Designed miniproteins, single chains, continued (2). Designs and how they scored, part 2

Each design is a single chain, and the fold is of that chain. pLDDT is the mean over its residues in the fold that is shown.

## One batch from the design tools (miniprotein)

Design m4037
Fold by ESMFold2-Fast:
Structure m4037 (fold): chain A 100 residues (1-100)
Amino acid sequence: MSYIDQVQQVMQQTYQQIQQVLQDYQNGNITQSQAQQQMISVLNTGINQINDIYNDGINNNAPDSDIFFITDSIVGMNQAISYVSNGDFDGGLQIISDMV
């Protein structure tokens, strides 16, 4: 599996988990504060997994194009955290969706 494929799998899992949290919030199962905290936790877990992929890529001399893709994915996930932190859960999900 390529580094890009590994990042895309993390992004897809992150998207599915954020979508589930958003559904739980919209169904009234959790509060806005709980949804925000859970979404930020999911995004931070994804960022940590992508950072591990980044370190593996650097150590194995991955192509610059792969390293740029990994780095851009981390930037996008941090943008999603910014949206979620401001209460824009749909905006945060859309950022992740655009990257998968």
Scores: mean pLDDT 88

Design m4038
Fold by ESMFold2-Fast:
Structure m4038 (fold): chain A 82 residues (1-82)
Amino acid sequence: SAEIEELIRRAAEEAVAREGSTDNSSMRAMLELALALARQPEPERERALARLGETMRELGASDEHIARVLAQLRAAIDAFSA
């Protein structure tokens, strides 16, 4: 959906801006995306995670940072869907 694509874009920009930073105080976009994805069925969740990774790579994020961010997002989705 257009809403999820916008959330992915915001989360990607926020996550890329945090690469190399020790300031983790703002994770609003990531948490908003996690809440939206917690309400989606598994196929849609996996597609959104893949799109987030692709968008982060397009914005210049390293593979290591992308893997870390995707793990954080999966943990947040699990917490919100429990």
Scores: mean pLDDT 81

Design m4039
Fold by ESMFold2-Fast:
Structure m4039 (fold): chain A 62 residues (1-62)
Amino acid sequence: SQLEAARRLIEMMAASGLSVEEMAEYAGLSPEEKAEVLRRVAEGEDPVRVVQEMFERRLAAE
């Protein structure tokens, strides 16, 4: 599925050493969405999971 492919893409970016901000940029997240990702990561959430959730939300919004 498209969501499974999206999750795998974010996982591969993290495995390649990309920063949270770089992963968010490649996922096409807005500045507001990037700020939300950085806030949640600072609060102790898994960076890969947060970027995956935000990317999936963007894909669902169309």
Scores: mean pLDDT 80

Design m4040
Fold by ESMFold2-Fast:
Structure m4040 (fold): chain A 85 residues (1-85)
Amino acid sequence: MEEFEELVAEFRREIDELVEKYKDMTPDEFLKAMEELFQRFQEKVADLPPEARQRFYVEAGRLLKEAAEKLGLNIVLLVTRPPKP
């Protein structure tokens, strides 16, 4: 699905941009930016089929974890908010 691939590619690009900007940010600013990015993309994937949306969340979580680990940050602090029922 073209839309799914585009969203994953865009999310990866946004993560790479944040990692590059990290040198000019405090850790708190970076964590806030990562949380805001993830929240923004949750809204963008709402129109995807349930299976594609689930796959996006798995990939997005993996990309966030890899970026956070690369910078020595704890990913748990980025996604501790429970999903709305």
Scores: mean pLDDT 70

Design m4041
Fold by ESMFold2-Fast:
Structure m4041 (fold): chain A 83 residues (1-83)
Amino acid sequence: MEKIKQLEKQAKENPNDSQIWIQLSKAYYKAGDYDKALEYAQKSLALDPSSVQGWIALGEALGGLGKRDEMLRYLAEALRLIG
């Protein structure tokens, strides 16, 4: 909880740093907030679509939400985009 607040502050100070958004996505995933994890993973990928860590974070969030069909679709697009 405390770590998430610190990361949100860092993200507001450095909104173009894709790594902070990936860290926020992973932190929310660990907290069980998969909707927020997905939101921040998508934000990270909007800044750096070539980020393998960003695509992993997106896949983890979609898996947590049980959205297997969406996960497969995004995985196919990710492999096309970064391959």
Scores: mean pLDDT 78

Design m4042
Fold by ESMFold2-Fast:
Structure m4042 (fold): chain A 72 residues (1-72)
Amino acid sequence: MDAAALERQIEVNRTANEYYDLIVNDPEAFRARARRYGFSDAEIEAALADDVEAMTLASKMAAKEWAERQAA
């Protein structure tokens, strides 16, 4: 398997779990961070209202953070 792909998967999963925890424990901080990554208020509100949407947005945020780190 590609070592870079495995590293990405581990980091994205770790970051997604951090964002999911933030939705539950500090929704204001989650809103601020999601807005910084360019996600819409509608997507953020949906994530705060539903666990499936929360996991989806957390995963998207983690993937975007990984992509930005690799583009530097």
Scores: mean pLDDT 79

Design m4043
Fold by ESMFold2-Fast:
Structure m4043 (fold): chain A 108 residues (1-108)
Amino acid sequence: SMAERLRRRKEALLRELMRELGLSPEEIDEIVREARKVAENNDEAREYALKLLNEALRLYEQIGDEFSVDAIEGQIRKVEEAKEIEEFDILVAQYQLALARKRLEEAG
C-alpha cells in the first residue's frame, strides 16, 4: 500500500538522521524495535514520546537554546493533541533527544 511505503520511507529518513548523529546501526535498530513495540498501545506511545521530548526540552533549557526550547514545546503540544501516536512520532522524539544530547556535549 502507499501508506506502508510512506511508513518505510519515514523510518529510513530517521535511521539516516540518527546515523548522522553518530549512533551505531545496533543502537538505531534497538530504537526502531522499541518504537514499534511502544506504538502498539496509543496511551503508552503518547506517554513515551512526551517523556523523550520533555527530556530534550530540559537539555535545551540547560544549554540556553531558546529557539530549540520553543520548537520542542511546539512538538510536545502536537503530541498531546494528536488522536493517534504513530511509530514515526516516537522516532522523531528519539531523534530530538539524541540531537539535544549531542548539542549539550558540544556546548561543554
Scores: mean pLDDT 90

Design m4044
Fold by ESMFold2-Fast:
Structure m4044 (fold): chain A 78 residues (1-78)
Amino acid sequence: MEELEEKLREARERGDRRAEAEVLYEMGRLYYEEGRYEEAERYLREALALYEELGDREGALRVGTELGLLRIERALGL
């Protein structure tokens, strides 16, 4: 996670919105794998917003699918 936080800071310093979205997506996925669903949802929502801002429909769909799965797992207690 530390490495991803560093990459996120660097992307933001460069104004690289795509790299920022990609790092946020990876952070969200890592938290999801750890069962930390609240953190995962937060980072995935941020990534989704950036992909939507960039007009990246494929990226937005990918993140939206992950968020949908996460919400189902939380609702079902899985």
Scores: mean pLDDT 82

Design m4045
Fold by ESMFold2-Fast:
Structure m4045 (fold): chain A 84 residues (1-84)
Amino acid sequence: MKLSDDEEFALEAAALHAALEVSEEAAQRLNTLLQQARKNPEAHAEVLALMREFVARAQHATPEERRALFEEFLARVEEIVAKA
């Protein structure tokens, strides 16, 4: 089956959310940033690539490292959205 860019983005976002074990409040903040990124094609592509990178990194991370990865991910998404 062919996945659309939006479907692939949604699957990677779900995988990242599960891997980083974020709270509901943190998930709401992340979802707001992801919605902003999706409005710009360049930002959408950069965030999709970033989600794939962080899902891979989270597989080898301790619980303490996952918290740091979540904050790093948020900061990088904020930078991408700010450039868009």
Scores: mean pLDDT 73

Design m4046
Fold by ESMFold2-Fast:
Structure m4046 (fold): chain A 94 residues (1-94)
Amino acid sequence: MSELMEKIKEALKNKDYETAKELLEKYLEIQTERVLAQLRNVYGASEEQLEQVREILEEMKKKILELVEKGELTEDKFNALLHEAAVRISEILA
């Protein structure tokens, strides 16, 4: 997983946005499934809550991939989108 993130950072540095997008899409898909599995198995989230969380994570992924395609993805923007998704997920689980 750390190796995948290193490859993403290298692609972004080289302005290889096509490769960066492909690798980010794979990374975010893996993270989505891990988050959903943790919420189901550790927190006992309902199927309805898990569906709402999936929608939040898919919306976040779409925004991140759009920014990388435009060459506008920064660490600050990435972290802001992650924080926004985390807040929304917390509201669903409360």
Scores: mean pLDDT 83

Design m4047
Fold by ESMFold2-Fast:
Structure m4047 (fold): chain A 61 residues (1-61)
Amino acid sequence: SENEEKARKLVSEAVRKGVTGPELGKAMELIAEASHQTGENRDKLYKEAAEEAEKALKNAS
């Protein structure tokens, strides 16, 4: 899904930039949880993961 692609891309960018913190950890946990879900529940978790990863990137500035 678009949310999965966005979440994985943002996490990869954060890791590449050396970003650390609880928001990145939460994004990675949400991606792991999404892998055990289907349909709307899975997509919602990827959306939340993308939001947490985006927050991690902003807080690292």
Scores: mean pLDDT 84

Design m4048
Fold by ESMFold2-Fast:
Structure m4048 (fold): chain A 74 residues (1-74)
Amino acid sequence: SDDERLGALLQEAVALYHSITDPEARRRMAALMDEMVRLAAEAQASTDPARREALLARMEELLAEMRAIAEESA
């Protein structure tokens, strides 16, 4: 379900954010986390399936950026 997908994306994002020990990388990821939370709130509020899917897809793109930052800081 969309709610399960949303929960999984947020859970992975939070885990990635907390895996970062470098302060500069963590600051960059904090901005992406803020955007993830905003998109998640919008997806939860939306009754339009097409808009929910677009928001979830954008969250997946942000998660890929977060993974890249985590790899760079490792």
Scores: mean pLDDT 85

Design m4049
Fold by ESMFold2-Fast:
Structure m4049 (fold): chain A 68 residues (1-68)
Amino acid sequence: SARERELEELTKELAELLARGDEAAAARLLSERFADVGSEEARLAVIRAVSRARGEKSASGAEVGALA
């Protein structure tokens, strides 16, 4: 559905902004676009975006590399 596709696109954009450290841009995106999809769906999209941003850093190896 259009709603699921929009959430997926917003999640990808949000993950990219969070990976870049653009917290202000991420907050703007949330306020502007997620208000229409409801607060619970918006929260889930944020959680998924954070998980994707973390996954981009390959959590299984990058954290060990930072300690070495």
Scores: mean pLDDT 64

Design m4050
Fold by ESMFold2-Fast:
Structure m4050 (fold): chain A 108 residues (1-108)
Amino acid sequence: EPVWVPREEAIEELRKFIDELAKKLGLSPEARDAVFSAIESILGERNNLPELKLIAAILMVAVKRGELSLKNVKMAVFYAFLGTRPLAERLAPFGVSEEVIEEAKKLV
């Protein structure tokens, strides 16, 4: 069930989620900040928080596994939001595997 939250609440919840997950995955502060900045850039006045957490988790796991470079994180976020095809197909051009998507689903 989608939980639609205002921008300020989305920023607070996503920052907490991304910070906690970055520690769990052993990501650098640079990688953590790149993912947060990319997600923040697509926030509207109302946001689907579970979907945003899933996309953040996918990006963080992909970076951890070396499947996604930090320079491509922002573009991967745009493709994840502007497409109508399945998320796996939208992120395949960036080298994100189905294994990353399945691992990320367990983290949300």
Scores: mean pLDDT 80

Design m4051
Fold by ESMFold2-Fast:
Structure m4051 (fold): chain A 96 residues (1-96)
Amino acid sequence: MNVLTITATFTGVSYEDAARAGNELELAARRYAEATSRVLSVSLDIFEDPELSAEAAAAGLGPTYKVVIRIETEDPATQPKVTETEIPMELEAESA
């Protein structure tokens, strides 16, 4: 099971700035995953963390947003094919 989860925290920024940063991180993470595996799904969640926002506000820093990126890739171990590489014993007629 291949699930890559990235969590980034932004303090003292606007929601739009956090969303832009999240989208750029998603693109970079997706490119990395696609280089090694087949990407099945990508999800991006952006939300304000009220506890961290309260702590940041007490320090004069403003709201805190969390960006959670989840990338699901196809796991070779879960594919219907054998997990080990095997040479086919019989080649059916190719080029009819």
Scores: mean pLDDT 70

Design m4052
Fold by ESMFold2-Fast:
Structure m4052 (fold): chain A 75 residues (1-75)
Amino acid sequence: SAEEALKNLEKLIKEDFENLEKEYKELYENSSPEDQKLLDEIYEKAKTAKSLDEFLAIVNEMAAKRAARLAEEAA
């Protein structure tokens, strides 16, 4: 059913999130204090996602922030 498909997708996203958190933790321990701060912001946003909707909202917000930064650098 569609409901089962959505639950399976949610599980896969959660597992990908856990893998991403593990990679960030390893990078964090080997990073400078400034880089640790940036990694901490990304990690905090990622780990607060409780649903697919929240996850997509975080991704969209990060994309917008990146676009704004690139626009400032290009000016």
Scores: mean pLDDT 64

Design m4053
Fold by ESMFold2-Fast:
Structure m4053 (fold): chain A 87 residues (1-87)
Amino acid sequence: SLVAEAAAAVREAAERGEAALTPEQLAALQAVVAEGAERAKGAKTKEELLRVTAETARRAAALAREQGLDDLAAALEALAAAAEAEA
């Protein structure tokens, strides 16, 4: 699926970006993802799950851009777009 392909790209970008992150920057990104995961537990339909995924990815992308992680931000924006397209 498009979401699975985008998720793989995000994982690869995160692995490259982790080498450049401070512990504080990594913790901030992990907090956004953890909040999204908790919201995802409340999703009762695939459409709701995809919307939560897209919103979480866009919030994480904005934070990544603030931290100068442009490749990770672009990958997260692609994940959000893929989730929105499948919803």
Scores: mean pLDDT 78

Design m4054
Fold by ESMFold2-Fast:
Structure m4054 (fold): chain A 90 residues (1-90)
Amino acid sequence: SKDDLVSKAEELRKKGAELSKEAQALLPKLSKEQRRELIFLESEVTILDMQLNVLIKTNADVSSLQKAIDRLEDAIKRLQEFIDKVKKNI
């Protein structure tokens, strides 16, 4: 249902916010190049989170919500993979 999608979207947004906090904590330990990559990935998550929030508040259709959820989930996955890789080398 649409309510199930909104619930999934809110949980995904919460995960993104927690991952952003983890990214910020890592910034002082990173090389200049790694810091630039992390900031770029975090920015993508932030933009997609904002877009998903707009779709939720404007009662967008199920198809639009699902596509936005998929995009944000993919961006969060990329950010998580980068954070995990960096942590293994600290």
Scores: mean pLDDT 86

Design m4055
Fold by ESMFold2-Fast:
Structure m4055 (fold): chain A 70 residues (1-70)
Amino acid sequence: SSELAITREFTVQALTIAGDEFDRIVAVRRQARAEGWSDAELQARIDAVVAEAQARQQALLEEYKRRLAA
């Protein structure tokens, strides 16, 4: 059904956002080690990555709901 196809599409996108978040946190930790960041700077950068991923997941959920209502 179109509903199942939409759900599959959005599930794949949600998993992609989660994977991107993980990869970005790994990259941030690597950069922190290379550049000698403080724990506070590292945490602030990780918090920013998490906040961006949460915003992307929320936008995806809102779009998913719109697509199902159409």
Scores: mean pLDDT 89

Design m4056
Fold by ESMFold2-Fast:
Structure m4056 (fold): chain A 116 residues (1-116)
Amino acid sequence: DELEKQAFELLEKILEGDFSVEEEFKKVISKLLEEGNYETIKKLILELEIETGVLLIKIGLGLATEKDLVRAKGIVRAAEIIIDVLEEKKRYDLLPEARKTLELAKETLKAIEESL
């Protein structure tokens, strides 16, 4: 699925701090929802949860770096974009999980900022 591949490639760029791709990522998420590809949206949310978990482990071990701060900011921004598109398209079934992921990501970002 080319659209799924594109979504994950754009997500990785955002996680690396390249926010210039935000509008393209938003368009890809919108297309996935229009095509009824909710499984890819769920996979993207799960990837953000996994990435957040990795950062929490690094914080707990005292191994968090400036690069991890960039990644934490990317996770928050990607989650915000997904939520914005879900709200615009009135796809309320995925919002609770996405919002919980955003809350955890914001708490993780704050923890990294306070540890550096």
Scores: mean pLDDT 89

Design m4057
Fold by ESMFold2-Fast:
Structure m4057 (fold): chain A 80 residues (1-80)
Amino acid sequence: SLEELFERIKELIEEAKEKVEAGDLAGFKRLYEEIGRLVEEMLKAAKTEEEKQKLEQKVAELMQPVFELAKERLAAEAAA
């Protein structure tokens, strides 16, 4: 179900956050790919563009803090 997919996505986002905080960028990249796959599955199950936009916004709001932290970590590593 969409609800089960969304709950799984939330779990993976929290795990991805833990990986970034631990400095495990390889683990983060793997989880990011899995999150993307599940998001695509969830969006394909949505019947209207309005539902797709709402789901994309919810995922984006959850991912933004994790993605910004990951960007900072990657930029620091590239600068070193």
Scores: mean pLDDT 80

Design m4058
Fold by ESMFold2-Fast:
Structure m4058 (fold): chain A 58 residues (1-58)
Amino acid sequence: EEELVERIQELTGLPRDFAREVVEGARRGMSPEDIRNFLLAAGATEEQAEEAVRLLLE
């Protein structure tokens, strides 16, 4: 979990607490589309959001 949180933070530049919320959301069954839209709304680029979704679904 902490490793995924750190990767999402590095990938997107978002604060650690926000990155943790995304990881927890994915574990609760948040859809790939919802994860992508959440990251885009928070200021991530489309490329960053797609990479984050890929990491969270591995």
Scores: mean pLDDT 78

Design m4059
Fold by ESMFold2-Fast:
Structure m4059 (fold): chain A 97 residues (1-97)
Amino acid sequence: KLYEVDLVLVVRADTPEQGRALAEEVRKEIDETLSKLTGEDIEELAHYAGPLPSGTQHMVAMRTLVSEEVAEGLKEKLAQLKDRVLVVGELVVRPAE
């Protein structure tokens, strides 16, 4: 049974350079988490979606199909990211057909 997951995160920083660096770190951590949960070598599934007009907010996005176990692991990772960084975001999980 597969689930469609749609993840959008916004990271905040004092400068555009810090925001881009933080967004890339978060993106890489999501890919690494997926690699560990799936046992596959996942690169660039999470992607940098660009700066928002303020220049201090940067988007990371990902959309994929995963098992229920992987979806739960991603939810836990999102909670960890919200605790330690200035990250606002949403993980939408819905059953795939």
Scores: mean pLDDT 74

Design m4060
Fold by ESMFold2-Fast:
Structure m4060 (fold): chain A 78 residues (1-78)
Amino acid sequence: LSPEEIVELAKEILERVYNTPGVAAAVRAAAFDLADAAQEYKKTGDREPLEAAARRLLALAREAGDEGTAQLAEKILS
């Protein structure tokens, strides 16, 4: 994925978790952190914070049974 595609994917994830009822606060916070890390990646090219944020969201989404959010986070790690 290009940096622009990663930013759009992170925004899609954030919109999904905020518009879906019953999503845990920790998952929403992780999605926000991912969106922030994606913007930083676009500016710096540093993948470390992006991958850390994506791995955290992936783990939390899987624990919550949110396979859709998990699959989107996994695309960032590919």
Scores: mean pLDDT 84

Design m4061
Fold by ESMFold2-Fast:
Structure m4061 (fold): chain A 85 residues (1-85)
Amino acid sequence: MEYVVTAVGRSADEEAVAVARIKENGPTEIAVLRRRRGGPWELVDYRTLENMTIEEARDYAVELVRKALGPDAEITVTEERIEKP
């Protein structure tokens, strides 16, 4: 089973999204994308980490968005379960 945690942050001039993919029997992968006003989405960080819980991945995704945008960024988190075919 796999889970995806997405943290989306906004500041006055920037947006960032951190996507964490959590696998039961594998590493957690986290990608951070950012854009500036009028700019394209760019990959600014990618990490492969040891096994994480959904809660740990959520907290870490939120911290990565705050690191990208600053501590006053408004952050929304969504969690999704992915079923393998």
Scores: mean pLDDT 79

Design m4062
Fold by ESMFold2-Fast:
Structure m4062 (fold): chain A 75 residues (1-75)
Amino acid sequence: SLIDEAIARLRAAADRTPREHHDASLRALEAIRRAYREGKSPEEILEAAREAVRDAPPDVREDVEASARAIVERL
């Protein structure tokens, strides 16, 4: 049920460490740097960042992707 899924999500969020958010952020930044050095377009650079954090929790992905978009928009 939706309630059971919400409880599971809240528990998972409570169990995760701040390190998980930092690890995802570092992976996204590394992907951005690599794609930029390879001469990729802004759209391709943003996609590389999304791919780098695809396995992170949804809320972490959303936060990291927002930060990545802000960086890419300035390239």
Scores: mean pLDDT 71

Design m4063
Fold by ESMFold2-Fast:
Order: C-alpha cells, then structure tokens, then sequence
Structure m4063 (fold): chain A 94 residues (1-94)
C-alpha cells in the first residue's frame, strides 16, 4: 500500500541521516536518542497503518453490505410485482 511504502521510505531516510551523524563523535548522544526515536516512529507508523487498513476495510465492507441489501430488496419487490401481474393475467384468461 502507499502508506506502507511511505513509512518504509521515511525509515530509510532517517537511517541514512543517522549514519551521516554517526561520523561525528560529538553527536553520539544525539544518535542514541535518534535511534530510540526512529524505533518509536517505526512502531507508531506500523500501528497506525494496521489500524487505518482495518478501519478502511471495515468501512468498505459495511458500504458494500448496505448496497447489496438495497439491491436485494429492490429485486424482491420487482419479483413480487411480476408474480402479482402473472396471477392477474391468469385470472383474466379464465
């Protein structure tokens, strides 16, 4: 999915940035905090992507179910009208 791809891309960019900072000894403490932040962002992004995916799937399923129920009701109404018309025609033929 596009969301998963954007998450992976962001994580790769942050890893590259972390590697560049690693070349500077004065940033060792910053790298340690950055590492924790990247891990936390990764966990949060994974959680959000999972929740958003499930929410989107549930909404689509609900919308499809409603559409199918309306279609079924309309089909039953048409079938009933067809049956009544056929019974009326059979009565007029007698």
Amino acid sequence: SELERRREELLKQMEKFREELRKRPEFQAVLEEASKTVEAIGEAAKSIASEDSEKYRKKTEEENKETLEVAKEQKEKVEKLKKEKKEKEELEKK
Scores: mean pLDDT 66

Design m4064
Fold by ESMFold2-Fast:
Structure m4064 (fold): chain A 94 residues (1-94)
Amino acid sequence: MMTLAEALTNLLSKYESITVEEVKKALEKVGINPNLTLDDLVKAKDLVKALAIILNVPPTAFDSVLTGAGYSLDDEIKVSKFLKIFSAMSKNFK
């Protein structure tokens, strides 16, 4: 099955030159297991911090995307749902 690290790499590699190893390191740095599957629950705040590390932006840069989708930073979110939210947002990056 596709891991969280692989799924995030696939999402972000359309916009940035990002490797799965860089994604794994960012996830581990915020305390997320990179081998989680799409059905696993993760704290939303940890996922947005990992994205900020990967993209080298401030740690709060993606907070508004989560709150705009109806989640608080302290909520647990399915990996698949998080990816769907950020996939929709990233389609508007040019």
Scores: mean pLDDT 77

Design m4065
Fold by ESMFold2-Fast:
Structure m4065 (fold): chain A 78 residues (1-78)
Amino acid sequence: MEARIAELGERARRAVTAAAEAMRASGGGEEAIPEEIKRELEELEREARELAAISDEAKAAVLAALGAAQAEAAAVYA
C-alpha cells in the first residue's frame, strides 16, 4: 500500500502543479487547465478517497501527500 500512496502523491503533485502553472500562465481559470490534467485530478481524487477509507494510517499518508501537492501548487501560483 505504501508504494501506491507514494505513486498517488507523486501523480497528485505533478497534476496539481501543472494545473496551477497553466492557470497562472494564462491568467485564467479552470478552462486553462488541459483536459488530460483535469481527468487525472478527478481520478486521483477518487483513488485518494478509496485509500483514505482503508485505515487511519492510510488516511494520514494520503492527506500528507495531497497537502504537499497543494503547497507546491500554491508556490507556483503565488
Scores: mean pLDDT 74

Design m4066
Fold by ESMFold2-Fast:
Structure m4066 (fold): chain A 71 residues (1-71)
Amino acid sequence: SLDDLVSQNLSDIDENIALARELGDDKTVQRLDDLKAELIANKQDRKSVIMVEAGVTIIRMLLLQKKREKE
């Protein structure tokens, strides 16, 4: 359901904020905060929720790559 997708995306954003903070990536923390606000504001718009999910997925991939490069 759309509610399940919103809940999953909120959880994923919070996980990625924690990872970005651990990496000292303040710009990505700010970007994820902005995406969280956008998701909350548009949680009933299916297209907006899907676009936020796509953005969060890309950011997660980049943060995991950045973590690997620092280890």
Scores: mean pLDDT 86

Design m4067
Fold by ESMFold2-Fast:
Structure m4067 (fold): chain A 95 residues (1-95)
Amino acid sequence: DAQEQALLEEAARNAVKMLVENGIIDEKDREALLEVFLEAIAIPDEEEAARLAAQRLAALALGLEELPPLEEAEKILRELVEKLKPKYEKLYAER
């Protein structure tokens, strides 16, 4: 459904905008992050989409030239989330 695809793409763009505007990712990585979300949305298999997105996000976060294995990617993303948690709590408190 073209309408469902358009809504997912809009959600991806809004997520990227939020992450960049809050300084969670660098402006230089905006296009690369958007490509990761758009590529994942285009994959009909939800498990495959999640796996690819996790590996690409972990590689982007650490500046890796090769995609890490899924287990390593999940560890990297968990550590990144824990590191960013205080920043999200501060943003919420200021609203």
Scores: mean pLDDT 70

Design m4068
Fold by ESMFold2-Fast:
Structure m4068 (fold): chain A 73 residues (1-73)
Amino acid sequence: MEEVKKKEEKAKTEIEMARGEAEGLARMSYASGSLESPELGEQLGKEALEKGMERAREVEEKKKKEVEELKAS
């Protein structure tokens, strides 16, 4: 049971890091696109955020599965 808690804490940290990366990439894409036009900046920012959040979701699912497998053991 203590091992499960440690795995859950690690998973939470990794998921938070993945979400932070997604937000950072979205801000950079917005800034880059805004050099051409504000509308392009918004579009690129949205696309980067959506793509980053999908990756973060994959990390979350993988980590949740690892925790569930440990609980089933």
Scores: mean pLDDT 79

Design m4069
Fold by ESMFold2-Fast:
Structure m4069 (fold): chain A 67 residues (1-67)
Amino acid sequence: MSAEEKIKELAKKAGISVEKAKEGLASAYQALQDGNEVAVEAAAKEYGISKEELIEILKEAAKQGLI
């Protein structure tokens, strides 16, 4: 339920470190704030999740100060 656990799971699925996942998610969150839908969708595909799921994770991570 914590965004930190979700980030760890995404990092594991992508085969990258938690720090690299946080950097990628911070970039995706910036794209979301800028209205760059193409970049957000590309990031979701990279992590093997839906765009809806990525957006939810990004919002939670931002609220918790993780990105």
Scores: mean pLDDT 81

Design m4070
Fold by ESMFold2-Fast:
Structure m4070 (fold): chain A 58 residues (1-58)
Amino acid sequence: SMVEEAAEVARLSAEDGLEAGASKEEVLKRMEENLSKDDTLSKEEKEAMLKAVREFVE
């Protein structure tokens, strides 16, 4: 589904951030800020993406 695809993209983005040396908190905060400014994603997609990043970074 589009929601599952969005969550996977968010998780991969978080992984890239951690590999680049960002902290878990920095990765999560950046995702929260990016999602708050995005007007193209549905609420369900945003919630799934944020949940995926939180679960990935703990």
Scores: mean pLDDT 81

Design m4071
Fold by ESMFold2-Fast:
Structure m4071 (fold): chain A 92 residues (1-92)
Amino acid sequence: MTPKELYLQGQKLLIEAVDLDQAGKSVSEVKKKYEQALNLFNKVLNDDNATPYLKFMAYFILNNLKNKNFDNINLSKEIEDYVSKKASELLK
């Protein structure tokens, strides 16, 4: 699996976890999908073939989403906003 494929699978699993939570599925199923996603992002972060951008995205997911509740999470939007916010801070 390429680092990009690992990242995309991780993102898919996070979206599936949110969908399961919103559908009122069991907490154990939501947690399983979430843990699988975090494991994939950890693999991206530790892969020497991953681009700096992919490692940056994986780092932000691991450090800012790991302990979040699933209620009303737009994960793609939150990740994008966080990346944009950090980029603006680096120029100040």
Scores: mean pLDDT 68

